# Designed miniproteins, single chains, continued (5), part 32

Each design is a single chain, and the fold is of that chain. pLDDT is the mean over its residues in the fold that is shown.

## One batch from the design tools (miniprotein)

Design m17085
Fold by ESMFold2-Fast:
Structure m17085 (fold): chain A 75 residues (1-75)
Amino acid sequence: SREEQLALGEQALRALLYLEETSPLDVAIEEAENIVQSMLRAITDPEIKEEFVERVKAAISNPEILERILKVVEE
């Protein structure tokens, strides 16, 4: 459902923020890539997918993590 896809995006965003704050950079980069790839596959609604991507881009402050995420979303 739409509500389930919104909840998945919110959960993933919180996980990405926690990862950025608490994990070593190499682990954070790898896990962020995997989370974003999984969410792009799981979220089928294009508007929810676009909102998720925009929120992630706005929320992630580490440039190396952001660069890896941008490569995933541009594929």
Scores: mean pLDDT 83

Design m17086
Fold by ESMFold2-Fast:
Structure m17086 (fold): chain A 80 residues (1-80)
Amino acid sequence: SANEEQLKAILGEIYAELAPKLLEAYKNRDIKTMKEIAEEFMKRAGEAIKKYLPDKEATFQKAIDELKKQMKEVEEELKK
């Protein structure tokens, strides 16, 4: 469908923008920057899914919410 094609295009654009930055952070072993890039990807991907595949949003939203929860747990661990 047109919505599915648009979603794929947007996810591809997000990936093209963030992948070089993620690779650079990975090469520098910069875990904080990698985490920030992952958070940005999840945020933008979640909005795109909500916009273009609302009928499947509940499944994807649960996955995103679980990832956000995992990241919050990592943040709490880093606080000591």
Scores: mean pLDDT 76

Design m17087
Fold by ESMFold2-Fast:
Structure m17087 (fold): chain A 103 residues (1-103)
Amino acid sequence: SLSSVTDEELIEAFKILEENGIIKILGVERTPDSLTFDFYDNVLKKKGKLTITRDGSLTLEVYDENNNLIGTYTLDSPDEEARNRALSLKEALLTLIEEIRKK
């Protein structure tokens, strides 16, 4: 569960994605209630904003080259495709964190 994950583990997972050339980290913002990553996706060639709340909620916002919001993906999305995209990202992050924890 994302609610059991630390900020440090999430930051390390994102750094692994950056080291592998998958993303470019543009910014990280911490609050008492959430951790937010601004990044560029090198595969999709889109800007993303990922927010993970302390209760384990996940929101991914995707932007075009003009900084227009083109997609919002949450675990609670009424749209099945958007929900499945958020779920896939959550599972990918949890897999990376599990690998980090085994080191």
Scores: mean pLDDT 82

Design m17088
Fold by ESMFold2-Fast:
Structure m17088 (fold): chain A 87 residues (1-87)
Amino acid sequence: SLLDKIKELFKEIKSVAPKEVHPTIEKAEKRILEVAKRSTEEEQKGLIRSVEGILDYVKSEKNPDVIEFYIESATLYVIKEIEAKRA
C-alpha cells in the first residue's frame, strides 16, 4: 500500500540520519501518516515524493541541526499544501 511505502521511507530516513534527529523524524512520520490516512491516492503519491525528497536531503547533509530544521520545515510545508487544497 502507499501508506506502507511512506512507513518504509521513514524507516530508511532513520537508518541514515544521526540519532539526535530521530525524535524529529518520528514526529514527522506520525504527522505525515495522519494526513496520508485522510488523503486521496494522488495526495498520497505526492506525500511519497516529498518523503523521498527528505530521504535524499538526509543522505547528503551531515549537520544534525540543519537536518532537523529541514525535516520540520518540509513536513509543515507539505501538510499546509494538502490542507489548503481541502479549503
Scores: mean pLDDT 86

Design m17089
Fold by ESMFold2-Fast:
Structure m17089 (fold): chain A 107 residues (1-107)
Amino acid sequence: MKEELINSVNEHRNRLIETVKKGVAENLKPEQLLERLSQINLEHLTRLRELGAPPELLQGIEMRQRRMMTEVQMMMLSGEKKEEVQTLAIKRAQEHQDAVISMIEQA
């Protein structure tokens, strides 16, 4: 069970990074990229629930996703360089993966 949860977290990270890189390459508006990332986050929470993640773990992950999205949104809306936004978003996706894996291992 924990291995399936960890695999799901790794897949989620890869989807976030791919979506950010593609959105930046296509020069998407901030709102459009954020909508795609939010959908990926929602689908991940649904998958973790299907894999039997307890409610408290799901709540913790959702709170982390919201904080990550807020930081990325603020940077995008502040007119920062496209390359800087991509770098931050990728770094935050990696940090989120590490934190969530730790939460799963402690659950």
Scores: mean pLDDT 83

Design m17090
Fold by ESMFold2-Fast:
Structure m17090 (fold): chain A 60 residues (1-60)
Amino acid sequence: SEREEEERRREEAERAVDEQVDYLLEQGRLSEEEVPAWRERMRKVVENGLEERREQLEAA
């Protein structure tokens, strides 16, 4: 089902965000204080991507 695939994509995106945060922290490119705001911004990007995909599927 599309809901099941969307949930899987969300889980994959959350994992990628976690890996990216760890990477940026290790490289000193992100401070611990910036992490919550950065995660919130990335969450919006992920949700926008999922919404755009949903619209494309509904248009088909």
Scores: mean pLDDT 79

Design m17091
Fold by ESMFold2-Fast:
Structure m17091 (fold): chain A 80 residues (1-80)
Amino acid sequence: SLEEVEEAVLKHLKANPDYSVEEIVRILYVVAKTIKERYPDLSDEEILAILERTIDKAVEEGIISPEQGEEVRKLLREKL
């Protein structure tokens, strides 16, 4: 499920607190491709919304800083 994908991303980021913004964006790009393959009916905008929601939760849970979260969101919007 999409909730399981979101949870898996959050757990992975929490396990890797030293990830740079660039490493986080790379992981999310791979996740976006995986979501598209499993859920081909989802638009790119819907996939982006899922990833942005996941990043918002990572910031809320203290997994990444608000500054890192905003930079990741900016780069995702530029590339997706």
Scores: mean pLDDT 84

Design m17092
Fold by ESMFold2-Fast:
Structure m17092 (fold): chain A 87 residues (1-87)
Amino acid sequence: MKEQLEKLIKKAEEYGKKGDLEKTKKEIQKIVDLMKKASLDLAMEAMRRLEELAKKNPVLQKAFNSLAPQIVGAILLRVGDEIDKEL
């Protein structure tokens, strides 16, 4: 999973640098899908990395903002799973 996250982040950054908003959104959507299956720690790392990418490039920022509800939803899903494990 962590290696898949690294590859998806690099692809999103590459498409963002090329100005391809639709391909950038598709790669970020794949990251969101990975976050839904990942541990809470990995999902939180993915969110932090997407925020850093958004600060560096306007296309990445636009793609991140478009997918922000899905990103937040993925984190909340992982938080719920961790709470259930402690009960």
Scores: mean pLDDT 80

Design m17093
Fold by ESMFold2-Fast:
Structure m17093 (fold): chain A 73 residues (1-73)
Amino acid sequence: MKEELLKNLEENLKNTKGVADEISVLYDNIEKGFKLGLTKEEVLEILKKVGKNGAIEQAMVEDIAKKREEELK
């Protein structure tokens, strides 16, 4: 769950080859968090723990949260 997502994110970030690969890893892990039932705040907390809490990361979380809300309607 939350701890597993954090560990997975840390491991994946260690293997990134550049900014584009890093963004892909962040997006995938944000989607996994929401699929696991985490709230937007919990996902942002995980991103903050790995030092990825800037404007781009917040925009990704908002985008995925909106898609999730649309899928549930």
Scores: mean pLDDT 76

Design m17094
Fold by ESMFold2-Fast:
Structure m17094 (fold): chain A 77 residues (1-77)
Amino acid sequence: MSLEQIREAFQNAAKNASISSGAEVEVKVDEDLTVTAEIKGTKDAVEHAASTLKVTARYLSERAGKPIKLEIKKEET
């Protein structure tokens, strides 16, 4: 699994998490596999989106055979 494939997967996951939760989700994937996610919304929407991204990070870490570090920044409104 390439860095580009990981970036694409997280961008798709962010889009899906935003649609399903109603939160604003922005994701950046660094070359060292540190993923920074900024999530803004109501408490419930933020927690839903965060859970979706955590599941995605676990799945992709297992599939890539290497750890992906997920850093989540939450802004509750």
Scores: mean pLDDT 83

Design m17095
Fold by ESMFold2-Fast:
Structure m17095 (fold): chain A 82 residues (1-82)
Amino acid sequence: MAKGTVEVELSPENADKAPELAEEIRKAAKEYGVDAKVTVEGNRITVELTGTREQVLKAMGAIAGLAVRYGGRVVKATLEEL
């Protein structure tokens, strides 16, 4: 089992899209079979993922792609074994 944490920051002009991005992140996590805790604070989104290492890594990759599509960036990404 692994725990992944991804922090996404949207540009100020795209801050209003944070709730939509959070929903897309939840959908991606579900598709990869990982448990996700998603927290939205203004233009910042914190995602905590729990699952197998392979599923968590795939979900983290999908989240990074979503962040870029929504005019944001990944500001922190960590992976730890449980």
Scores: mean pLDDT 85

Design m17096
Fold by ESMFold2-Fast:
Structure m17096 (fold): chain A 77 residues (1-77)
Amino acid sequence: MKVYRIEIETEKYFPAEKIVEIVRKHGGRILELVDFGNGKYELVVEVPSDEQIEAIKEELKKNLNIKSFKVTLLEEG
């Protein structure tokens, strides 16, 4: 089990719910979500293994409405 911080910048009016769907689709659990406005989000997500976080990163990378993202490992159990 690993916990990551994901910092995301999207196009304006891209809804947080679509980010939540991407994380959950790949088996991630959202522990925290902060909306800073203007398409800037921070999430704390828990995943069982590296396979899930890599899948999330690939889908974020392919989404044309996501301008940039940064993933930081916070905890590994």
Scores: mean pLDDT 84

Design m17097
Fold by ESMFold2-Fast:
Structure m17097 (fold): chain A 71 residues (1-71)
Amino acid sequence: MDLRTLLVEAMRKLGGTATLEDLADSGNSPEEARTSVVLRNAVREFQELAGLKVDGLPDEETLAAMRELVA
């Protein structure tokens, strides 16, 4: 599962409103998220909803939390 799809599905579990269409012009990997303002903002929203450190970076803790919510 790419980062964009994982993020959208995880946010959906937490009551977030981000869609794949909202992220259509964004990258779909952790490396691309570091340079994409749109992906960074979406990651920040997920981190805030999940109670994680809000830095906008898809670090291992953030990705693990997303995967646990989607599983």
Scores: mean pLDDT 70

Design m17098
Fold by ESMFold2-Fast:
Structure m17098 (fold): chain A 110 residues (1-110)
Amino acid sequence: MKMSLEETKEFIRKVLESIGIYLSEEELDEMIELALEELDIDPEKLLSEREVVGLLGIVFQRALIKYGIKSDSELNELQKQVKEIITKFSNGEISGEEAVEKLKELIKNS
């Protein structure tokens, strides 16, 4: 799958909202811009699943900090599931495609 930056923002927003994290458009845009810079991703190019999950991982971590969530014990069950998917992806246990499919199922079932 290839996603535009706008499609990627919408996907990240839906994942976060499905787990009880609500960011304003301005907050999400700021976190995405920082994540793009951190990962050296060109915002004018179509993003791969690997890049989409990478951006989600950075935005998710920043959103948890903003919400004052400092440890895994403070995560709800759905937030733990998203963290597990991101962790498995980061460790190379699952592909970006598999991570996106798992995240889509989480959105559908929330």
Scores: mean pLDDT 84

Design m17099
Fold by ESMFold2-Fast:
Structure m17099 (fold): chain A 67 residues (1-67)
Amino acid sequence: MIEETVERVLEYLKSLPPGTEVTAEEIADSLGLSVGTVRFALARLVQEGKVVMKSRLGEKPRYSLAS
């Protein structure tokens, strides 16, 4: 269920050292989820202000827990 997936992604980010930035692909590989499912969960968490997305030239977007 998407609510459970959103919670799992959030809990994963909370388990990382403060300020750690990860790609959707890294989260998907760590949790055994599809990248599409993780991207959907991350979009919701960013909209809720719980996660921050950072984009840099030549790099995939990275995500971290909001401070």
Scores: mean pLDDT 80

Design m17100
Fold by ESMFold2-Fast:
Structure m17100 (fold): chain A 80 residues (1-80)
Amino acid sequence: AAPSPRERVEELLARARARLEALLAATTDPAVQEQLREVGELLEEAAKRAIELDTEEALESFEKAVEDALARAEALVAAA
């Protein structure tokens, strides 16, 4: 069977965590590192809400949050 919305949120969160970890390892700028940690915290909170709701709509909102957050994180590292 296809994974539930909650399971898909958990998978997306795991991938986002791995990407943020790689970005943190790629930068030595403490201001950028702090902003990357903030992005991680925001995604953790968004994931908790989406997991609790366990709906397709919550998954779609979380997918967009991950896309926006990772784009911002990559821009921060590129600008440093």
Scores: mean pLDDT 85

Design m17101
Fold by ESMFold2-Fast:
Structure m17101 (fold): chain A 79 residues (1-79)
Amino acid sequence: MLEELLEELGKKINSLLETDEKKEKAQRALLRAYHAILAGADPAAVLAELEEELNSLIEDEEKRKKISEAVRETLARLE
């Protein structure tokens, strides 16, 4: 479940990012979030940090809103 949810989140984020460098940074952030949750970190706190990192990669407010919605949807599905 967790792996599948983060894979789908990653696909959605990749569609919103314009450069391979930004996609690589996003995938690295997703991988860190995955390992933190597996290690017993609070998923809500981990995904909030992930949302902040992902938003730093995007200047377009509408794309940032879509990322925030996707992260929150992922958190809801983990509960």
Scores: mean pLDDT 81

Design m17102
Fold by ESMFold2-Fast:
Structure m17102 (fold): chain A 79 residues (1-79)
Amino acid sequence: MSEEELEKAEKEALLSEELNEEILKATREQAEQNQDVSLLEEVRRSLEETAKRAEKINKEVSEKFRELAEWIEEKIKAL
């Protein structure tokens, strides 16, 4: 309802190791099987945005999202 409530929910989600590991794994598996450059670029941008938001809350999670984004960028270059 308030912006503070949304920020709190996002912060709690970003602090959840289990949720972040699940998201990272699912995203990586989908990216591994996908050859659509446009979709891969959208996923990479989404991961970069999530990493920026996570940087203020959980630096380890932020680094993992950035690492996955870089891996997707390398995959795009290989296609």
Scores: mean pLDDT 76

Design m17103
Fold by ESMFold2-Fast:
Structure m17103 (fold): chain A 70 residues (1-70)
Amino acid sequence: NQEAADLAGKAAASAAARGDEELLKLAQEMSRKLTNGGDGREELEKALERAKERGDEVAVKLLEQALSLL
């Protein structure tokens, strides 16, 4: 799903701006899987948990939107 992959990419940009290397890596992995038609749900759930723990509200909203498109 290209739209979900785009939202994951935006979440990665938010993580990069905050210096969250782990969230950035998770969001990039998820975007790659979603673009290639694979199962990105587990990575998306991990990224969402990370964003919530870090208080990255922008990433949380973007990742929740991506999850709703799966």
Scores: mean pLDDT 77

Design m17104
Fold by ESMFold2-Fast:
Structure m17104 (fold): chain A 96 residues (1-96)
Amino acid sequence: MTLSKEELEAEVEAALGFMQIALLDKIAERYLSKGDIDKAIEAYEQGIRLAEELVKKLEEFYKKYNSPRIKQDLENAKKTLEELRKKLEEARRMAS
């Protein structure tokens, strides 16, 4: 099946969101490797906010278009959010 304009819009939002989240995750890991735990926490908190926003946007797209591709991107976004939350808690334990 060819992607509709709406599915393409959802794909673009997902791709951009995942790219920004991955960059923040990488920045946080770099800060942790240098012992800058406070900056790592800031980067994870920013990544979590972007992941929450991406989940919300993809839920709206899925509700409107009921696309299996959007559903897959939504589940991936939810998984990424939970992984970032675990990394944030680990970083906070290092700060204690």
Scores: mean pLDDT 86

Design m17105
Fold by ESMFold2-Fast:
Structure m17105 (fold): chain A 59 residues (1-59)
Amino acid sequence: PLSEAEAEEVRRYGEELGLKAGLSEEEARQFGEGVVAAANGLNLSVEQGKALARLNAGL
């Protein structure tokens, strides 16, 4: 699983992508949290978590 700092990096990245995709601030926060949960469940790295966020945001 990601460290606390790595999880924060992935969460913020996901939030920024969600906002760019047109999500509200609340939806973007939930998207970022969801990406972190998925990355931890799949034992992904930070870079793999960021790639997962891009795929799910359609970017």
Scores: mean pLDDT 83

Design m17106
Fold by ESMFold2-Fast:
Structure m17106 (fold): chain A 69 residues (1-69)
Amino acid sequence: GLSPEIQAAVDELRARREELVAAIMRVAGVSREMAEQLVDQAIADVANAASPEEARAIRDRVLALLGRE
């Protein structure tokens, strides 16, 4: 299983998946299918992070997309 810290970062991105999909579609002008693939890849990258610090850094970069509204 994932460490609790990495699991928390994954859970946060999953909880905000619909917001992230909508933000990527608006900002990048891509299809829903592409936006969903990009969000799911980001969640996988967090889950596969080598450390909790790396997982948080990836999470923070992904969540920064919501600040581009």
Scores: mean pLDDT 82

Design m17107
Fold by ESMFold2-Fast:
Formats: structure tokens, sequence, C-alpha cells
Structure m17107 (fold): chain A 71 residues (1-71)
């Protein structure tokens, strides 16, 4: 899966759980940081990512959510 496809699927997962106002930054081929002021249920996000074919570890610090994709 390309980095562009990974980013698109993260966006689709966020939309699926009702999060629409965010920025996504790529830090590596498998690490993305989502910045949002919206409240995000990390378990719902993880499940939504799985529905789009992404297995990931998710951590949050303040407004930044770090998504590390497992290969």
Amino acid sequence: MSPEEKKRKIEQALHAIGVYDFEISQKSDNTFVVTTKEEVDLEKLKHALQLFGIEADITQKGDEITITIKE
C-alpha cells in the first residue's frame, strides 16, 4: 500500500467516525500524525482503520494523534 493510499484511508476512517476538521502529516512510510481539535475515540478510529484494511497502533498527546501502521 502506497503512503498516499495510507493517508487516504486514514482520512476515510476519520470521516467514518465523524471527524472532519483535521490535518495529516506523514513522518515516515508507516507513521502519520493527525492534528485535530475534535474529540476522537481512539478505539473507534482503530476499528475504522481495520475496516479500511489498516492495522495500526494509535497514541495521542494533546491535539496530536500518532498512527503507526503495522506491516
Scores: mean pLDDT 83

Design m17108
Fold by ESMFold2-Fast:
Structure m17108 (fold): chain A 74 residues (1-74)
Amino acid sequence: MSLLEQLRQLALEHARKLAEKIKKDKSIIQQVADQSLQQGQQLQSTGPLGQIAGQALFELADILRKYIEKEKRE
């Protein structure tokens, strides 16, 4: 396996752990989700490490958006 694949996997795992911590603070969830999506898009143009960071931010934004959607049900 390539080093970049290993770094991507680690970045995604860290994004998921960060999402769990952020979920505890309802005041920032939406803001963090929106900012993570925006920064992820910008990082896609910055080369392989930036693409990995961008994917991690997209994962974070996705987890937080799913959580917000679930909260709207109750």
Scores: mean pLDDT 79

Design m17109
Fold by ESMFold2-Fast:
Structure m17109 (fold): chain A 66 residues (1-66)
Amino acid sequence: MPWVERRREGDREVVRVDVTLLARRFGVSEAAAEAAARTSYEASGFTLASVERRGDRTVLTFERPA
């Protein structure tokens, strides 16, 4: 299952990052995975749109103009 999903929603590019899966994939803490995702996507012109908690999972949604 992908820990990152990319979608185009009209005039926006949307990226969803499962930071819980990202942390498990790379053997880092969830906080470190969240910080890395925020830094990387913000440097690429994305803005954090939402943080969703789904049971044991944390998913970050980033958006930018497409």
Scores: mean pLDDT 79

Design m17110
Fold by ESMFold2-Fast:
Structure m17110 (fold): chain A 100 residues (1-100)
Amino acid sequence: EEEKKKEEIKELLLKLLEKAAKALKLSEEEVEEQKKLIEELDDETLEEILEALENPAAFKKRNNLTTDPSLNYEQMVETILKAYELKKQGKDEEAEKLMK
């Protein structure tokens, strides 16, 4: 169950990156750098992200990840948090639409 949640967080981050890459016309190099950052998230870091879903403000303060200015990691996390809140409220279609 918890392993599935960790993989779901990675998958959501990757989907958001793909969407941002299309919108911002990011270079292939920039996209690969962001993918590496997401894939390098270990189980401990993913657990911290899951905990942050209950306390977004604390997570923002702890976020030390430097991303490309054209793709802000904090904005990615905010989008994921909003999608997660929508799923928690039973609005799965709205959450899915936000992550497309």
Scores: mean pLDDT 58

Design m17111
Fold by ESMFold2-Fast:
Structure m17111 (fold): chain A 93 residues (1-93)
Amino acid sequence: SKEEIIKLLLEAIYKLVKELKMSPKTIEEIIEWIKKNVKLEEILEKLTKGRDEKKQVLAVSLVNVLEIAIEKFGKETLIKILEEVKEKVLAEK
């Protein structure tokens, strides 16, 4: 179902965000870039600059999941998923 796929995308994004050690502030910055229609390639460059190879691979994986979410469900649904991920990260601290 659509709801089941959205849940899987949320879980995948959350796992990648945790592995990348992203703060809630960084997640909020990504949400704002998406709202402003910043290209995913530009977001990838911002996330990979000055980082080790493992972080670069994880950032590529994250951007690929964001792209799938936008293509299948649109930007507004991805923003809702990212807001939920941000709240989950906030709740863990």
Scores: mean pLDDT 84

Design m17112
Fold by ESMFold2-Fast:
Structure m17112 (fold): chain A 95 residues (1-95)
Amino acid sequence: NMAKELYEAIVRYERGEISDEEMREILEKATDEDIAEAYLLYAEEKKRPEAVSAAALFYILAGDYEKAKEVATKYGVATEEEVDELIKRMEEMKK
């Protein structure tokens, strides 16, 4: 499970057990949705709400707008309206 592997890699990276190069290699193999899920697991397990913002952003990048809104509102990091505005700006940048 890539999301679980990424979550474990984030924890090991925080402990100084893996290098920047190893972390980069793991990230290159992951989808945006896997990264989002890993940050959500990190936020829940370590009780770090700042990681929820990262999770929501990667769900938007993955095109999972419903999950991005659910995660952002559940943890109080953004409203549905704020997420919709961010999605609109990102779509405008993509043309």
Scores: mean pLDDT 79

Design m17113
Fold by ESMFold2-Fast:
Structure m17113 (fold): chain A 66 residues (1-66)
Amino acid sequence: SAAEEAAHRELLIATARHEMLAAGVPEEVAQAVADRLREMARAGSSVEELAAFARDVFRELGLTPP
């Protein structure tokens, strides 16, 4: 359902931000990534597209992708 997809997107965004902060990524960088994910969600990006973007960002930051 649309509500389940919206909840999944919010959980993904929150999890990505939390994992970045836990790994020592600066708050401003973690927030910028979360803001970009939220912008993508508003533009109609799927959960899979948000997950792919988060995975690429984690790889670029030297973190283990989820």
Scores: mean pLDDT 85

Design m17114
Fold by ESMFold2-Fast:
Structure m17114 (fold): chain A 80 residues (1-80)
Amino acid sequence: SKEKVLELFFEALETLRGRMDPETIELLKATAEKLSEEELKAFIEGFVAWLEREAELYPDDEAIKKALELFKEALKLAKE
């Protein structure tokens, strides 16, 4: 369900609110809502790849780890 994928994606973005400008978070949410299921999957894959690198650079950042977990769950659901 695209709705459940978007729910997890939005929760992941909210976890990053302290590291991202609020306007950027709202733009990313609006962008994700407009994407097809296939485009949304590719979009989430980009976030997973980015945050995996960020988690290696900042291993003590719990918000990055939590966001990565949520994006991975969203991606897993998007592949169903």
Scores: mean pLDDT 86

Design m17115
Fold by ESMFold2-Fast:
Structure m17115 (fold): chain A 96 residues (1-96)
Amino acid sequence: MEDSLVQLAQEVVNAARAGRYEVAGGLAAELAEQLAQLYPQYKDQLNAIAQQLREAQKRGDRKALAQSLRQLSQIAKDLGLDEVSRLLQEAADIVS
């Protein structure tokens, strides 16, 4: 489970490094949706972040994408998913 989430977070970083911000936003939204299924206590917050990521993707809004990635990173940290949190913070810094 965690290995698959780490792999998806790494794909977000790789897309951001390649300048594929729309791809990074879509992958991050998928990660947030997967976390919502695994952690029902955070479901509403994670679904809201997934929606924000998809809206940022649709608009090409890099600032909104970076903010949503930081929010997702903080939830991952609160869940003890330290590597996922680190990768999402790295992606946010690249997009900024």
Scores: mean pLDDT 88

Design m17116
Fold by ESMFold2-Fast:
Structure m17116 (fold): chain A 96 residues (1-96)
Amino acid sequence: SRLAELEERLRRAVREGDREALEEVVAELRALLAEDPDDLRARALLIAALEWLGRPKEALEEQVWLGVRQLEAAVREDEELLEEIRAAEEEAKSLL
């Protein structure tokens, strides 16, 4: 999948200290999220990439989006979406 390719590119860029490759990953993840804002996995990868780039304000903006989505899911008692958001948060942490 495209996300699996982006995760591999992210991991490689981190290992190599390749800031340009990390910025390319961020750009592609933002393009994917522009088409599908609800892609929680793409958002998790974006948070990790922004943290590695040292862009904490932008990473926080993406984390705030997840927090708002989590609150909306809780109000709707949407257990499936809550589980998906928790999985995305853990994936972001695992990439740091």
Scores: mean pLDDT 87

Design m17117
Fold by ESMFold2-Fast:
Structure m17117 (fold): chain A 100 residues (1-100)
Amino acid sequence: MKKIELHADLSEGVSAESAKEIAEAIKKALEELGGEVLSFEEEELEDGNLKITVTGKGKSGIEITITITASPKGEKTDQTLEQLTEISKALLEKIEEEAK
């Protein structure tokens, strides 16, 4: 069984609020592509950064873990939830194609 782990350090550019929106977009994309969300974890780090870990199973059965780190001093993203969901779908579909 293939497992894929992605780490996105957004602590210099993205706020905690925007990181939560990105994580919600990833969850929505997984569900809309016929996958499932296995776990969702939020952790506030000692430096005030937010760490969000989303683990899901794609339609093909691959396990995908995405970890996002964001700063409370980061900027809010200009992307809507719908735009972030479409970007997340494209990324997840590409991951599943490359995992074949």
Scores: mean pLDDT 75

Design m17118
Fold by ESMFold2-Fast:
Structure m17118 (fold): chain A 90 residues (1-90)
Amino acid sequence: SAALQAQWERFNQLLVELDKKVQELADYIREGKLPEKEFIDEMLKLIDETKAQIQQLLSLEKDPATRAQLEQLLRQLDAVKEKVEELKKK
């Protein structure tokens, strides 16, 4: 459906943005630096937006295999979020 296609396009846009933030985080770590709090907060917001978009896809998606992949991605994003939040604790 057109609605489902639009939700997948939004999800793909969020994944591109998240991948860029992950690469920027990797660059900070490679340089022996911790990212600033503002960067961490932006990354956490992007993770939450991506999780919300996956939940929207799960409300529309009927295919069991695709649903299982989306649920696995949610669990992976939760794990990533916990690790990113740990960077704030020093």
Scores: mean pLDDT 87

Design m17119
Fold by ESMFold2-Fast:
Structure m17119 (fold): chain A 89 residues (1-89)
Amino acid sequence: MNAKEAIKKVAEYIEKGDFDKAREIINSLSEEEQKIVKNTLIEAIKEVVPDRVIPEDATIEQILNEIKKLSPEERKAVAEAMKKKADEL
């Protein structure tokens, strides 16, 4: 699975609230692909909740925990932002 396909699947699971499946997909990727997914998540969160500070060295688990705190509407917006960024890859 390439990073673009992975980002789209992760976005779908985040929208559904299935964080276990999102984590499984991310953990199945290479370190380089995980970095691309991680950067896409951080950028998507910044677009939806721009005042939220994400640490530079935030782990995937920390990022997913921040998304879990969002409303369903905000999670959908993050998922949509991720899918748009995937299409730019």
Scores: mean pLDDT 80

